Designed miniproteins, single chains, continued (3). Designs and how they scored, part 40

Each design is a single chain, and the fold is of that chain. pLDDT is the mean over its residues in the fold that is shown.

## One batch from the design tools (miniprotein)

Design m9357
Fold by ESMFold2-Fast:
Structure m9357 (fold): chain A 91 residues (1-91)
Amino acid sequence: MSELTREINELALRARRAIEAGDSETALRYGEQLKKMGLELAKKGDVDSAQIVADLLRELARLASEVDPELSRHLEQLAEDVEKAVEEAKK
C-alpha cells in the first residue's frame, strides 16, 4: 500500500470517529481535507487514488445518514465533487 493511500485511510478513519462521537464539525473538516486531496490527485492524473477518496467520502456519508442527515448531505456533495473530477481526468 502506498504512503498516500495510508494517509487517505487515516483521514477517513478520523472522520469516521468524529461521526461516531457526534462531532459533525470535525467530521466535515476531515471530509473537506479528503475532498482537497481527491481533487489534487485527479488533477495530477492519479485517478485510482482520487476514486478511493470519493468512495471513502460516500462511505462516510452513508454512516452519517443515520445520525446527522445534514452532515450526510454535505459529505455526499464532497464525494460528488471528487467523482466529477475523476471523470474529467479520464478524458
Scores: mean pLDDT 85

Design m9358
Fold by ESMFold2-Fast:
Structure m9358 (fold): chain A 65 residues (1-65)
Amino acid sequence: KEKLRQQIIDLAKELLKKDPDITGSTVVREIAKKLGISRGTINRIMGSQSNLMLEVAESLVEEKL
């Protein structure tokens, strides 16, 4: 679902802003806890952990110039 995908990206962006040294594994784990979904669900929606981290980085750069 588009809304859930956006929630995952927004939470990942907040986590990275709070801790820039956070690992992708920790980001996925924290999002799973906060949204009450599995890590597998996040991987299905985002394609992979690496793809989630890339999507978040691109989103942050595009919003910040």
Scores: mean pLDDT 77

Design m9359
Fold by ESMFold2-Fast:
Structure m9359 (fold): chain A 72 residues (1-72)
Amino acid sequence: MASKTTLAAALAEALKVVEAAESFEEARKQLEKMMQKITNPDIQAVLQEILAKSKSKEEMIELLKEKLAEYR
């Protein structure tokens, strides 16, 4: 089980990566690359959920912010 601190840090980095992306397609690609570097399955599951639920870059940003608030 990932600590709230570790999960919050991963979500904050994902948010920065998605915000910096030029398009939704680039945001998805960058998030997928980030997931490849993460070995913790709980963190991967949360990021995969966000990736699956988001239909746009803006929605992905909102989901990341919402999850980050949950793990404070």
Scores: mean pLDDT 78

Design m9360
Fold by ESMFold2-Fast:
Structure m9360 (fold): chain A 100 residues (1-100)
Amino acid sequence: MVTREELERREREMRELVRRLLAEGRSVAEIAAELARRLGLTAPERTLRIFAAYEVLRVRGEPITAERIGELAGVSQRTASRFLYEDLPYLVAGRDVPAP
């Protein structure tokens, strides 16, 4: 069961991890792989890259838009937009993304 406190803890751990990996000069793809490994995230590589791009924008304090996520993750704005509304709640909760 995911409580509000557990969700907020996972968000803090994720942001701190992303901040550290960015300081090490890691790519979005490398950040995605590390997030999957450390947080036990099970999702397609594309979805993990989009998630990493979202967290990178949060850490940088940049506007979170489908366009910026698409640029960082190397995906279309449409794909990034679907992630924001469909996949993000599952990944933040540490759950698998539903198969299409």
Scores: mean pLDDT 71

Design m9361
Fold by ESMFold2-Fast:
Structure m9361 (fold): chain A 84 residues (1-84)
Amino acid sequence: MGIREELKSLPIEEQVKRILEELEKWDAFVKRLGSPSGRSPLTIVREAAEKLGISVEEFIRLALEEKKVYTASGLVKLATEILR
């Protein structure tokens, strides 16, 4: 929970930037390992944002403000639910 309190103390644009950086690092790691599913964390989030007609950055902002999602893993979980 400490990461959530720290993140919430920042301006929304900085919160979006930090989550996007975490997501990109995780995406790069998964791509390096050769994911069997062909779907990386950033790809899943991008597909959900596209389904909603918004950018990845807007999707992260929406997740932070409306869904109280403060982690890259929580963001991927939310994106997966939207894509069902």
Scores: mean pLDDT 75

Design m9362
Fold by ESMFold2-Fast:
Structure m9362 (fold): chain A 77 residues (1-77)
Amino acid sequence: SRMEHAIRALAALSLLEMVEERGARATAEKLGLSQSTVSRAARRLREALAKMPALELPEELYEELGPVLDAASTPLP
């Protein structure tokens, strides 16, 4: 749905902001993911955002980054 796509776009932007502020390792620890997973996700998101707005990111990218974006969009305890 468009709403799910918008939520993932916001999660993607939040992930990039966390990586820029804290670095990939600290972001990975906060999200319960590996550092390599977060680094790859950030790299792919930056490449995609160079070509199109966040709300227009391709569905295939969200499928590829799904676990990372789901972790980033889950409410923190």
Scores: mean pLDDT 75

Design m9363
Fold by ESMFold2-Fast:
Structure m9363 (fold): chain A 100 residues (1-100)
Amino acid sequence: SPERKDILRATAMLLRIMGLLEDIVLAMRRGDREARERAVRELEAAVRDFADTYKLSPEQQATLARLLERLRAARTVEEVEAETNALMDAVTSAYKSWAA
C-alpha cells in the first residue's frame, strides 16, 4: 500500500486536474478561447505528469489519451461538460487502482 505522503501527493495532483477541468468548462461558458486553450495545455501536462509519476497501466494511459483528444475536439458546452466528466472518472479510477 502507498505511504501516507504518497497518497497526499497523488491527491494534490488529482485536485489540480479537477481544477483544470473546471477552468476549461468555465472558459467555454465565457467564450474565452485563450483561457480554454491554456487550461487544455496545462491539463494535458498535468495528466501526463500524473500518469508518469504513478506508472499507470498502458490501458489507463491509452484511455486518458483518447479522452484528452475527445475533450480537445468538443465544440459545445454540453460536449465539454460530458468529456470533462469522462476524463475525471477515468483519472479517479486510475487513482483508486494505484491506491489499492
Scores: mean pLDDT 86

Design m9364
Fold by ESMFold2-Fast:
Structure m9364 (fold): chain A 78 residues (1-78)
Amino acid sequence: MAQKAYEEGQKAYAEKRYEEAAKKFHEAGSLFAAQRDWAKAAEAYGNASVAYKKAGDEKRAKLFEELARQAQALAEQQ
């Protein structure tokens, strides 16, 4: 479930397990996008970007920031 992956990401982030948090937020974003919940997908991808930045992965942080922007644009069209 998308919500469960999102909550697991939040827990990992709070515990400073940033790589694990980023993977869980990525999973949540993909599942929300599959459900066409673009607002939740944007939120999850944005959190994945922040988690990757905290993990020192600037390339993946930029990728997920762009995915968050694309999902947000789709949410505004609903």
Scores: mean pLDDT 88

Design m9365
Fold by ESMFold2-Fast:
Structure m9365 (fold): chain A 62 residues (1-62)
Amino acid sequence: SPSNTVNNMVNSGNNTMTMVSNMMVTSSPGTGSGYMSTMNGVSNVVNNMNNNYNVWVSYVSS
């Protein structure tokens, strides 16, 4: 249902924001593996947002 899709997207967004926040706390920008871990987290958030957007577009256009 649309409600379930929206709830899943919101929960996914909240989970990714929590992950990014944790990475920022546990890693320092400009340090080797810590910096890369943060950048990977940002990449994962962007990919998840794109996936959620594509699911939404597919759902709305069907």
Scores: mean pLDDT 60

Design m9366
Fold by ESMFold2-Fast:
Structure m9366 (fold): chain A 127 residues (1-127)
Amino acid sequence: MKVSLEEALKWVDEAAKEFGVDRRYLEAIVLAAHEIYDGELVVGDTVGIARISISKAKDSKYAPLFPLAVALGYLEKGASAVFDPRDTIRLIAFLLSFTKISLEEFLDIYAGSDEFKKRALEIYEKL
């Protein structure tokens, strides 16, 4: 299902404020995902508004942070949060807040394609 850019950016503002993360990181991810994937929530191995690779996320050293975010009540849809655009943005904000990694490091770990990673970084440099 497609998500409007206006709604996605509202959720970016809310999550950045709640988790104390750089709004530009979340905005760059969402803008790149919208531009490349036209707001589609599932394409192959990638899910949610941020195009997180399921295989990369499971193999990541940060994989335990997803069930932690669920247990702390940060994700409204619980285990299905990766398929919900708002919860996906909240999950990314939580991961960035907890790990303190850069946008580039996040994209190295979670991005489903090199095109998506490159485009998100290009957008970030212009914000």
Scores: mean pLDDT 73

Design m9367
Fold by ESMFold2-Fast:
Structure m9367 (fold): chain A 79 residues (1-79)
Amino acid sequence: DRLKQLMLDQLDRVKKENPKTSQKLYDRAVETIRTGSPRQAAREVGRFFQDTSKLVKDDTEKIDILQEQMARVQAGLRE
């Protein structure tokens, strides 16, 4: 599933760039991508991105990147 692979790649990148992001939310998102529906996976990915955005709230460029990545996931769900 290309959408699940996209979500995994984005999670891995965001976690590497923001190591202080919640490990629990990261692990839940990865597990949900593996075992759940694409919609359930997108929800957990969204939670992880929202948590990450709080850590980088003063970095507008990083916020824009997170929003763009989430928009790509949402577009994939509409396919």
Scores: mean pLDDT 78

Design m9368
Fold by ESMFold2-Fast:
Structure m9368 (fold): chain A 88 residues (1-88)
Amino acid sequence: MSNAEADEAAAEARKALEEGDAATLAEALRRLAEAAPSLDSEQRRRLLELLVEASLSENPEIRAAAREAARIILASGDERLKPGAERI
């Protein structure tokens, strides 16, 4: 994933979270989680912020999307994201 694609996916995830679109959020978070090892520090911070906010949602489908993305991050073995993903 390119840096531009990661920034676009993060923006799409933020919009989906604000609109309550669990399906779009799940796809965007999955793409970011799969790309997590290649993300820069700011992109990783935005991903963790999105995961935390989604995990606290009153919508169970949005919380499920956050948990699945956290699972992908933990499975990738990226130690930089592990503490944040473990909180989900």
Scores: mean pLDDT 79

Design m9369
Fold by ESMFold2-Fast:
Structure m9369 (fold): chain A 63 residues (1-63)
Amino acid sequence: EEEIREIIIETLKEEGLEEEAEKLEASDLSVFELVSRAMSILMEKGLIEKARELISKVIQTYG
C-alpha cells in the first residue's frame, strides 16, 4: 500500500502538480481512492499517458 501511495504522489509531483500531491499525501484516503483521485486529476490536466502509466504500475504492484 505505501509503495503505491509513493508512486501516486511522485507521479503528481513530476508533472508539476505539487499542491494536489500534498493534498493527497495529507489525506487518509484508501489506496483505491488515491488512485481514483490521481487518475481524475491527471486526465483533467490532459496527462492521459501519465494516467495510463500510473494504472499499469498499480496493477504490476498488486499482480
Scores: mean pLDDT 77

Design m9370
Fold by ESMFold2-Fast:
Structure m9370 (fold): chain A 70 residues (1-70)
Amino acid sequence: MVMDPNASKEERRKLFEEEVKSLIEELEKNKLNIDEVIKEIEEELKRNSSNKDLVEQGKLALKEIEKYKK
């Protein structure tokens, strides 16, 4: 995921949430590779580990994405 490095902590959380929602919708349409999506989310969580709300949202998103894994 590409996020604006000048965005506030709250703006980054909202952008991440919107991007995750978009990725889930794309997965439902079979337009994305699930392993790549999981990796991208995990990398974003690692970059934003100090943002607890974002990390929590990302963990919930990973659990939801797991249901699309074969």
Scores: mean pLDDT 71

Design m9371
Fold by ESMFold2-Fast:
Structure m9371 (fold): chain A 100 residues (1-100)
Amino acid sequence: MVEEYRKLAEEARRLSKKLLELTDKYLNTTDEEEKKKLKEEIEKIKEELLRMADEASAGIDALVAAGKFSISGESVGGYLLSVVANSLLPTAVVDAILKR
């Protein structure tokens, strides 16, 4: 059971890393066509991470309402917090870079 949430947190971390790597490529490319393609890919990953954050936040709310929430890094709540952190912080940084 908890293993599924650990994998979800690992996936959020993987997508976060990919998002930051693509953003770094965007900042270092001078080709306008490549920049547009990178921006489209960045936006897709941002949307996926924000979707994961929304679902994880709903899961946290449900655990809190049930009196079962734990902040321990190896708990369901801890893994859901990891999904939120790895989604919201990188997407906010990237949004600031792309929107200027």
Scores: mean pLDDT 84

Design m9372
Fold by ESMFold2-Fast:
Structure m9372 (fold): chain A 98 residues (1-98)
Amino acid sequence: MKPEEARELMEKGRELAKEGRYEEAEELYKEALKIYALNNDERGIAEALLNLGEVLAKQGRYEEALKLYELALKLYKVLGDEEGIEKAEKNIEKVKKA
């Protein structure tokens, strides 16, 4: 699978999530995560984990979402991605209050 396919899956997943189609978005994010992992794209892995966590949280699957957000946070910290760190921390805080 080509790296550009992962980005297309992520974009379509975000569109489906915006429409409330969380189970379908989850499947696309899982496919994107597999492609990023195969290509050792750490930034892509972190983004896919964050988005997957968000759709799990929308489904009330808070414990699973928290796990994914914590993994994304660790990756963003390794990458020095301040924006990614902030997004992951905000999502962790939001889920802990739910």
Scores: mean pLDDT 87

Design m9373
Fold by ESMFold2-Fast:
Structure m9373 (fold): chain A 69 residues (1-69)
Amino acid sequence: LSPEEAADMAGAAAASGGVNTAYLAGEQIWRKGAGPERVAESFRLGAKAANTPEAQKAADAAIQGARDA
């Protein structure tokens, strides 16, 4: 994931599905072979770029989903 892709995912999750959708997205990406730290860094950068509390919560949920997978 690039920071731009992470921002798009965080934004989409915040707008349409909230933290639960972001969590499941993170889990799915992790299962495709991306390491949890790489996924976590991408989501952190995306949330920083979006600069909203909703994007930050979505990113945190996605990171947790990736680690739980």
Scores: mean pLDDT 68

Design m9374
Fold by ESMFold2-Fast:
Structure m9374 (fold): chain A 76 residues (1-76)
Amino acid sequence: SAMNERFNKLLDRIDRVYQEAKAKGNEELAKKAQEVGAEALAVQLMAQVLNVPDEEVEKRLEELEKRIKELEKQIK
């Protein structure tokens, strides 16, 4: 589904930040990326198990996308 593609894209961005932070020895940034990843997986589980409306899932995804965007700025 389109929502699953959006989750996959978000998780890819999180993994990229995590791997780059780890390669640069930035353990704090790597940990923050893992925390965003854990929340993203929790939101995906809530969407699949609780059948919450797409609008609520989209709001949560937008918040997580903003958070990972801020971490991406720190990796540069």
Scores: mean pLDDT 84

Design m9375
Fold by ESMFold2-Fast:
Structure m9375 (fold): chain A 112 residues (1-112)
Amino acid sequence: SMEELREVSARVRELFDRVRDTPIIRALYPEELRSASAFLTEMGAEATRLSQETGISMEEAIDRVAERYKARAREIAAQNPSVSEQELEDVLALVEAAKELLKLSLKLLEEK
């Protein structure tokens, strides 16, 4: 629903603002790409490329890209002892919320 899309979009923005200046996000994205909109656009673009290159569904591509993002976040956290467990958990929560938003957006487009 449009209400659900709005609620999940707000959650993604709130989570991104929380993690924007963490060592994980700073290592993954240059300053000009550190926004919720840029993060979502990049994740969606990677899923689109993966789907087109491999022939898997957009939904499966979104899942695979989300798992890659989580794996990269965990790798950065493991290599940087200054990253707290809470900062890692917040970044992983952002990736999950972004995945949910992209899948919901896809579903709404397919219903129209």
Scores: mean pLDDT 83

Design m9376
Fold by ESMFold2-Fast:
Structure m9376 (fold): chain A 103 residues (1-103)
Amino acid sequence: VVAELARRLGMGWATVELRDFGGPDGVADVTTGDGRDPAARAAAAGALDVFVRRREAGEVLSGTVGAIADSEEGGYRAGALAAERGAGTLVIARDGEIEVLRF
């Protein structure tokens, strides 16, 4: 899921229908679910994909930045970046599991 999201983020920003996230809390609420549940993981990945595409399309979104990591080192770096940008959600994929952290 996280690898597929990262791949899509590199390939095309213009083709996803923009959603109303209900502001910054909308992304956080989706990503604070149980990251081990497949439905919650898919929802978190989808929400982050749409959020990032909306930002890249030049839409002004108020709120937190979600960070995605697929390694321990990547997780620490993504967490630091999200913290610098304010309260956020971190999605970490490790050994086939996904952890979702909100701060």
Scores: mean pLDDT 39

Design m9377
Fold by ESMFold2-Fast:
Order: C-alpha cells, then sequence, then structure tokens
Structure m9377 (fold): chain A 86 residues (1-86)
C-alpha cells in the first residue's frame, strides 16, 4: 500500500538520524527518534510488542550500547514517566 511505502521511507530516514545520534553520543536524541521509529513500525504491525522488538533490534544493529538500549526500552514502555524524569 502507499501508506506502507511512506512508512518505510520514514523508517529509513529515522534510521540514518539514529545512526548519527549514536555516533555523537546524543542519548536524548536517540530516545526521541526511537519513539518516532516505534510509531512508524506500529502503523504497519498494529502490535506494540513486535514494534518495540523491531526498534530494539535496529538499535543493536546500529551499535547502540546496552545501557542506551535499556533507556530506550524504559522510554518505549512508559514515555510519560521517562520524560518526566529528564
Amino acid sequence: SELEKKAEQLRENLKELIREAIKEKDEETVVTLALALFDAYYLVTKDKEKSIEKVIELLRELGASEELIEKVKEALEDPKAYWEKQ
């Protein structure tokens, strides 16, 4: 579908931004972009757990540290609580 093609383009753009943010060690930007990436996956999957798994897998592929992965997991499970502590 056209929506799926547009969502894929969005995911590719987000992937490049995340890659750059990881290189710059900008954890806040990585978390923000990971939340956007989750939404882009959820548009197609309609499954929160699968979308979270896809985001985490991509972050590992891009070389995110395990500490950063845990922060992203926390933010994806409860974005409101995560941002309230920042």
Scores: mean pLDDT 83

Design m9378
Fold by ESMFold2-Fast:
Structure m9378 (fold): chain A 58 residues (1-58)
Amino acid sequence: SREDRYERDKSNLLHVTGDSKRALEIVDKYLPSKEEALSLSDEEYEKRVQEAIKELSS
């Protein structure tokens, strides 16, 4: 489900960097609430995840 995907993606994004505070700020920026994430289209959700990954990699 999208809910399971949200929890998994959030966990993965938090693990990508050694800076947990920065990871939390970026996740909160692109996926600020579970309710908002669940309301997005598949395309818009994937776009936000990709932007979060890009910013974490900078």
Scores: mean pLDDT 75

Design m9379
Fold by ESMFold2-Fast:
Structure m9379 (fold): chain A 58 residues (1-58)
Amino acid sequence: GAGAEKGIAAAERALAAGDGAAALTAASHMRQEAVKNGDEEQAKRAEELEREARARAP
């Protein structure tokens, strides 16, 4: 839903700003919400963002 899309956008913005920790937090929340709602595509997107955030975390 709209909440998941907004959370994914927040994770992307955090990654663009170099804030891997904030991106990871946002992506993890969105993955949990997408799984709960049965939204497989949003769950996959959030999982990709989690991996990227972890790779960029200090």
Scores: mean pLDDT 76

Design m9380
Fold by ESMFold2-Fast:
Structure m9380 (fold): chain A 65 residues (1-65)
Amino acid sequence: SISTDDIVDPVSGKVMKSAEDLTNHIKAELEKLTGKEVDPSNMSEEQQNLLAQLFGDAVTEEAAR
């Protein structure tokens, strides 16, 4: 059961709760891309940039699509 009450940011279009889950997914992907373990709290600027890029790109596609 999924229940979201405090949710979608009208500006960022993201939910804090989901951000954590998304971080886990991206972490696994980043590890595959870089071949190194990634810490969601201690990510390299490259990984953070990729996360932001994927995040923004996904949001843009979702809005446009």
Scores: mean pLDDT 56

Design m9381
Fold by ESMFold2-Fast:
Structure m9381 (fold): chain A 74 residues (1-74)
Amino acid sequence: SAAEALRAEADALAAEIRAVGAAVGDTVTIREVDGEVLIDVEEGPADPAARAAAYDRIGDLTYRLMELNEQLRA
């Protein structure tokens, strides 16, 4: 179904967000509060520039995840 496909895509995006954070040593927790996607981060010892680059990517992925969550709630 369309809902199953969107859920699978959302799950894949969430996994990629966590993987990108983990690649710079951070623990990333994704949660949804009042329809907003929130990213909570426990920072590791990674270089700030490497973390900034990773979080630019996480921002792009999070935007897509928010769009999918909107479609899933409609």
Scores: mean pLDDT 79

Design m9382
Fold by ESMFold2-Fast:
Structure m9382 (fold): chain A 71 residues (1-71)
Amino acid sequence: MEELKEKIKEYAKSLGISEEKAEKIAEAAVTALEAGADEESIAKIAQSLGASEEKARKIAEKAVEIYKELK
């Protein structure tokens, strides 16, 4: 799960999100994915942690994609 978290964090940073915020988003996204959350739920979590709606959707899509690859 550390690899999943790191990849999501780096992707969020590539979208201009700060290191600290990207880490919180990545941690929350990993927890949600492990709990069976869908892409829409993860996007809402990212947005609640300070990502814009557009960036939150991109992060959610990427997080789901990476998670499927690591399963």
Scores: mean pLDDT 82

Design m9383
Fold by ESMFold2-Fast:
Structure m9383 (fold): chain A 103 residues (1-103)
Amino acid sequence: SKRREEIREGLRYIEENPEETKEILQRMLESFERGEALARAAGVPEERIERAREYVKKAGEALKEGKLKEAALYLAKAALELAPEVSPEELEELKLYEELVKE
């Protein structure tokens, strides 16, 4: 309930502040090269790093089309693929984010 409302507030911010969101997402995209290097050093398998690259590519495409919520979702997916450890709670939050982006 509370996590769902916090995610909805984030999505409303994206809708109400598209230019600021675009700048934030562009900075996040630029940071992923460093993120890959850190993930590799932490022992994340190359298969997961490759999935993260595909998500970053999709995020860039969504951003060019002005699909900011979709771009943010792909960047969240990429970040989880680069994480050396992922909790069940983080996976549940991602599923909730996917659901709310479709609204």
Scores: mean pLDDT 83

Design m9384
Fold by ESMFold2-Fast:
Structure m9384 (fold): chain A 83 residues (1-83)
Amino acid sequence: MRFRSKVVLTFEDGTVREFTMTGEGELVSAEEVKQILESRGIKVESATDITEGGLQRLLDVIDSYKLNGIKITSVRIRSEPVA
């Protein structure tokens, strides 16, 4: 099944960035997503289930910002099935 995920990132300077991704495959539960992101120091304000590929892309984005000295403080994730 295909899912469209809207991700909203909040940075430590108060800047907010939004992006959308479409993925397919196995879903990672909202609770598991929360555990993974909170273990990295990022607050999860809201989450839905997301594809494994979507989660990996999100982690890559977070790591990319971190390598450039930019810290993400919180995230909101909303996924919906594409019928």
Scores: mean pLDDT 82

Design m9385
Fold by ESMFold2-Fast:
Structure m9385 (fold): chain A 63 residues (1-63)
Amino acid sequence: VDKDVIDALKSVYPGGVVGAMVDVISTFSEEEQKKIVKEVKEHLSKGDNVKAAQSVMDTILKS
């Protein structure tokens, strides 16, 4: 899983939740993981760590 994704999640969620989210993301296809990374990096480029982390949670909850 991409370091920027993990760092964004750690800034918002407790470590146990981050670990669970990383495990779920690791089960996704390469294409889905790239989509998550793209969403996170777009929000991070705007300085919005909360929206970056939220986009990951939203993707997991929709799967």
Scores: mean pLDDT 80

Design m9386
Fold by ESMFold2-Fast:
Structure m9386 (fold): chain A 92 residues (1-92)
Amino acid sequence: MSLEELRKASTPSEEQRRRIIELLREGAEAAEAGDMERAIELLEEALRLALEAGDYGTALSLATLIALAKRGHLSPQEVAEALRELVRKIEE
């Protein structure tokens, strides 16, 4: 494995980051609409992409949010707010 390949495997590509942000925005919109099943589905896809991209910070945040949402510990509005905050953090 080359140093360049290792570097690419350890950081999200711009395309991977854009796709994660897109899924998080769609998840926030689904949550705001009260479609928590769709929101969770989109978050699980974003989690998969974050893990594949090596973005463990985003992956941990998403895994925690999914677990709390599935157990009913977060309202749809709280899920949407958390996702918008995570998008802002990723874009910085």
Scores: mean pLDDT 79

Design m9387
Fold by ESMFold2-Fast:
Structure m9387 (fold): chain A 62 residues (1-62)
Amino acid sequence: MLLEVAEKLEKEGHPKAAEKVRAAAEHFSDRLPVPALLEATAEVLREEGDTKAAELALEAAR
């Protein structure tokens, strides 16, 4: 679930990434499958330079 991914990101030291995942879950969870939301969020994180948070989000999408 997206909230579990957000909690894991926060524990790994990526609180801004966790906040983005929580926001995506709140606004888009009813419209997009969880893997698609995590993949889109990972691309945004990579563009912002947080490659480790992006990898964690992609891993959770599997």
Scores: mean pLDDT 72

Design m9388
Fold by ESMFold2-Fast:
Structure m9388 (fold): chain A 63 residues (1-63)
Amino acid sequence: SELERRREEVRRARIEAEADEGLARMYGSSMKIAGKEEEGEKKAEEMIEEARRRAEEVEREAE
């Protein structure tokens, strides 16, 4: 049904956002090891914010 499809779309968006946040944190840790901690932290925060924004947009459209 359309309701089930919307729920699945929202669920997938949340899973993807969580995966992107995890990847961003791993990237930040990698950059810290490479001696680029400040650059890595800034980029990781940007990636996390972008992932959250995309998931929220999908949720708003589905509801």
Scores: mean pLDDT 78

Design m9389
Fold by ESMFold2-Fast:
Structure m9389 (fold): chain A 99 residues (1-99)
Amino acid sequence: DAERLRLVAGMLRYAADQLLQMADTKDQQQTADTLQQMSDGFRQLASQSSGAVKDLLTQAADILQDASDKLKAGADKKTVAQKTADQLRALADQAEALA
């Protein structure tokens, strides 16, 4: 469904923008907790989805979970946020290409 894939792309781009803002405005723990909440949200959406939409939402949840875990382990906040935002934007580009 092209319309759902475009919606997923929009959600992923919005999540990436939020992550970059968090790198500038929130502490390490707050950023890690927010990434965990985002991961949980995308995982719930994936469980209610199918096909390519489910696969993309699952990948987004995994990316956000990995980022949260790295921050909890003491990785550099700005570096993790930038890499994660780049990964979410790349996934959004894939969603648009499939639409």
Scores: mean pLDDT 88

Design m9390
Fold by ESMFold2-Fast:
Structure m9390 (fold): chain A 56 residues (1-56)
Amino acid sequence: MKTINLTATKENAEKVIEEVVKELNGILGDKEITDTEAKALIKTPEGLVLVNIKLV
């Protein structure tokens, strides 16, 4: 599994996740957004990718 580490504001975290899904031609699996981090699991043709976003 590949991991992508990013930084974003809480307000932009969903947009960042949507853009990564689009870039990878993937399907959004699960996502969770808290006050300190956002995580998304994306199913791509090449396998599972974890997007891990630190919120500032």
Scores: mean pLDDT 81

Design m9391
Fold by ESMFold2-Fast:
Structure m9391 (fold): chain A 83 residues (1-83)
Amino acid sequence: MKEKLKKYTKNLIDYAEKLIERLEAHRDQMTPEARQLLDEARKHLKKAIEALEKGDYETSLKHAQEAVRLAREAERILAEQLA
């Protein structure tokens, strides 16, 4: 049970890192609101990694999910600005 949660959480963290890195490449084109969401996503990503290192996979997953949610919201705002 915990091994499957660990693998899923690691994959979600990797996905969040890649999404955040892609959005950072467009940071200069972002509104202050979108940049704030991206910064909050980075904070949650850091907490997810720290919880993963401690073996707290449940806490890690929650922070990883929040990082993805915030990053996707920043991406949506950026996409709307470029339309």
Scores: mean pLDDT 87

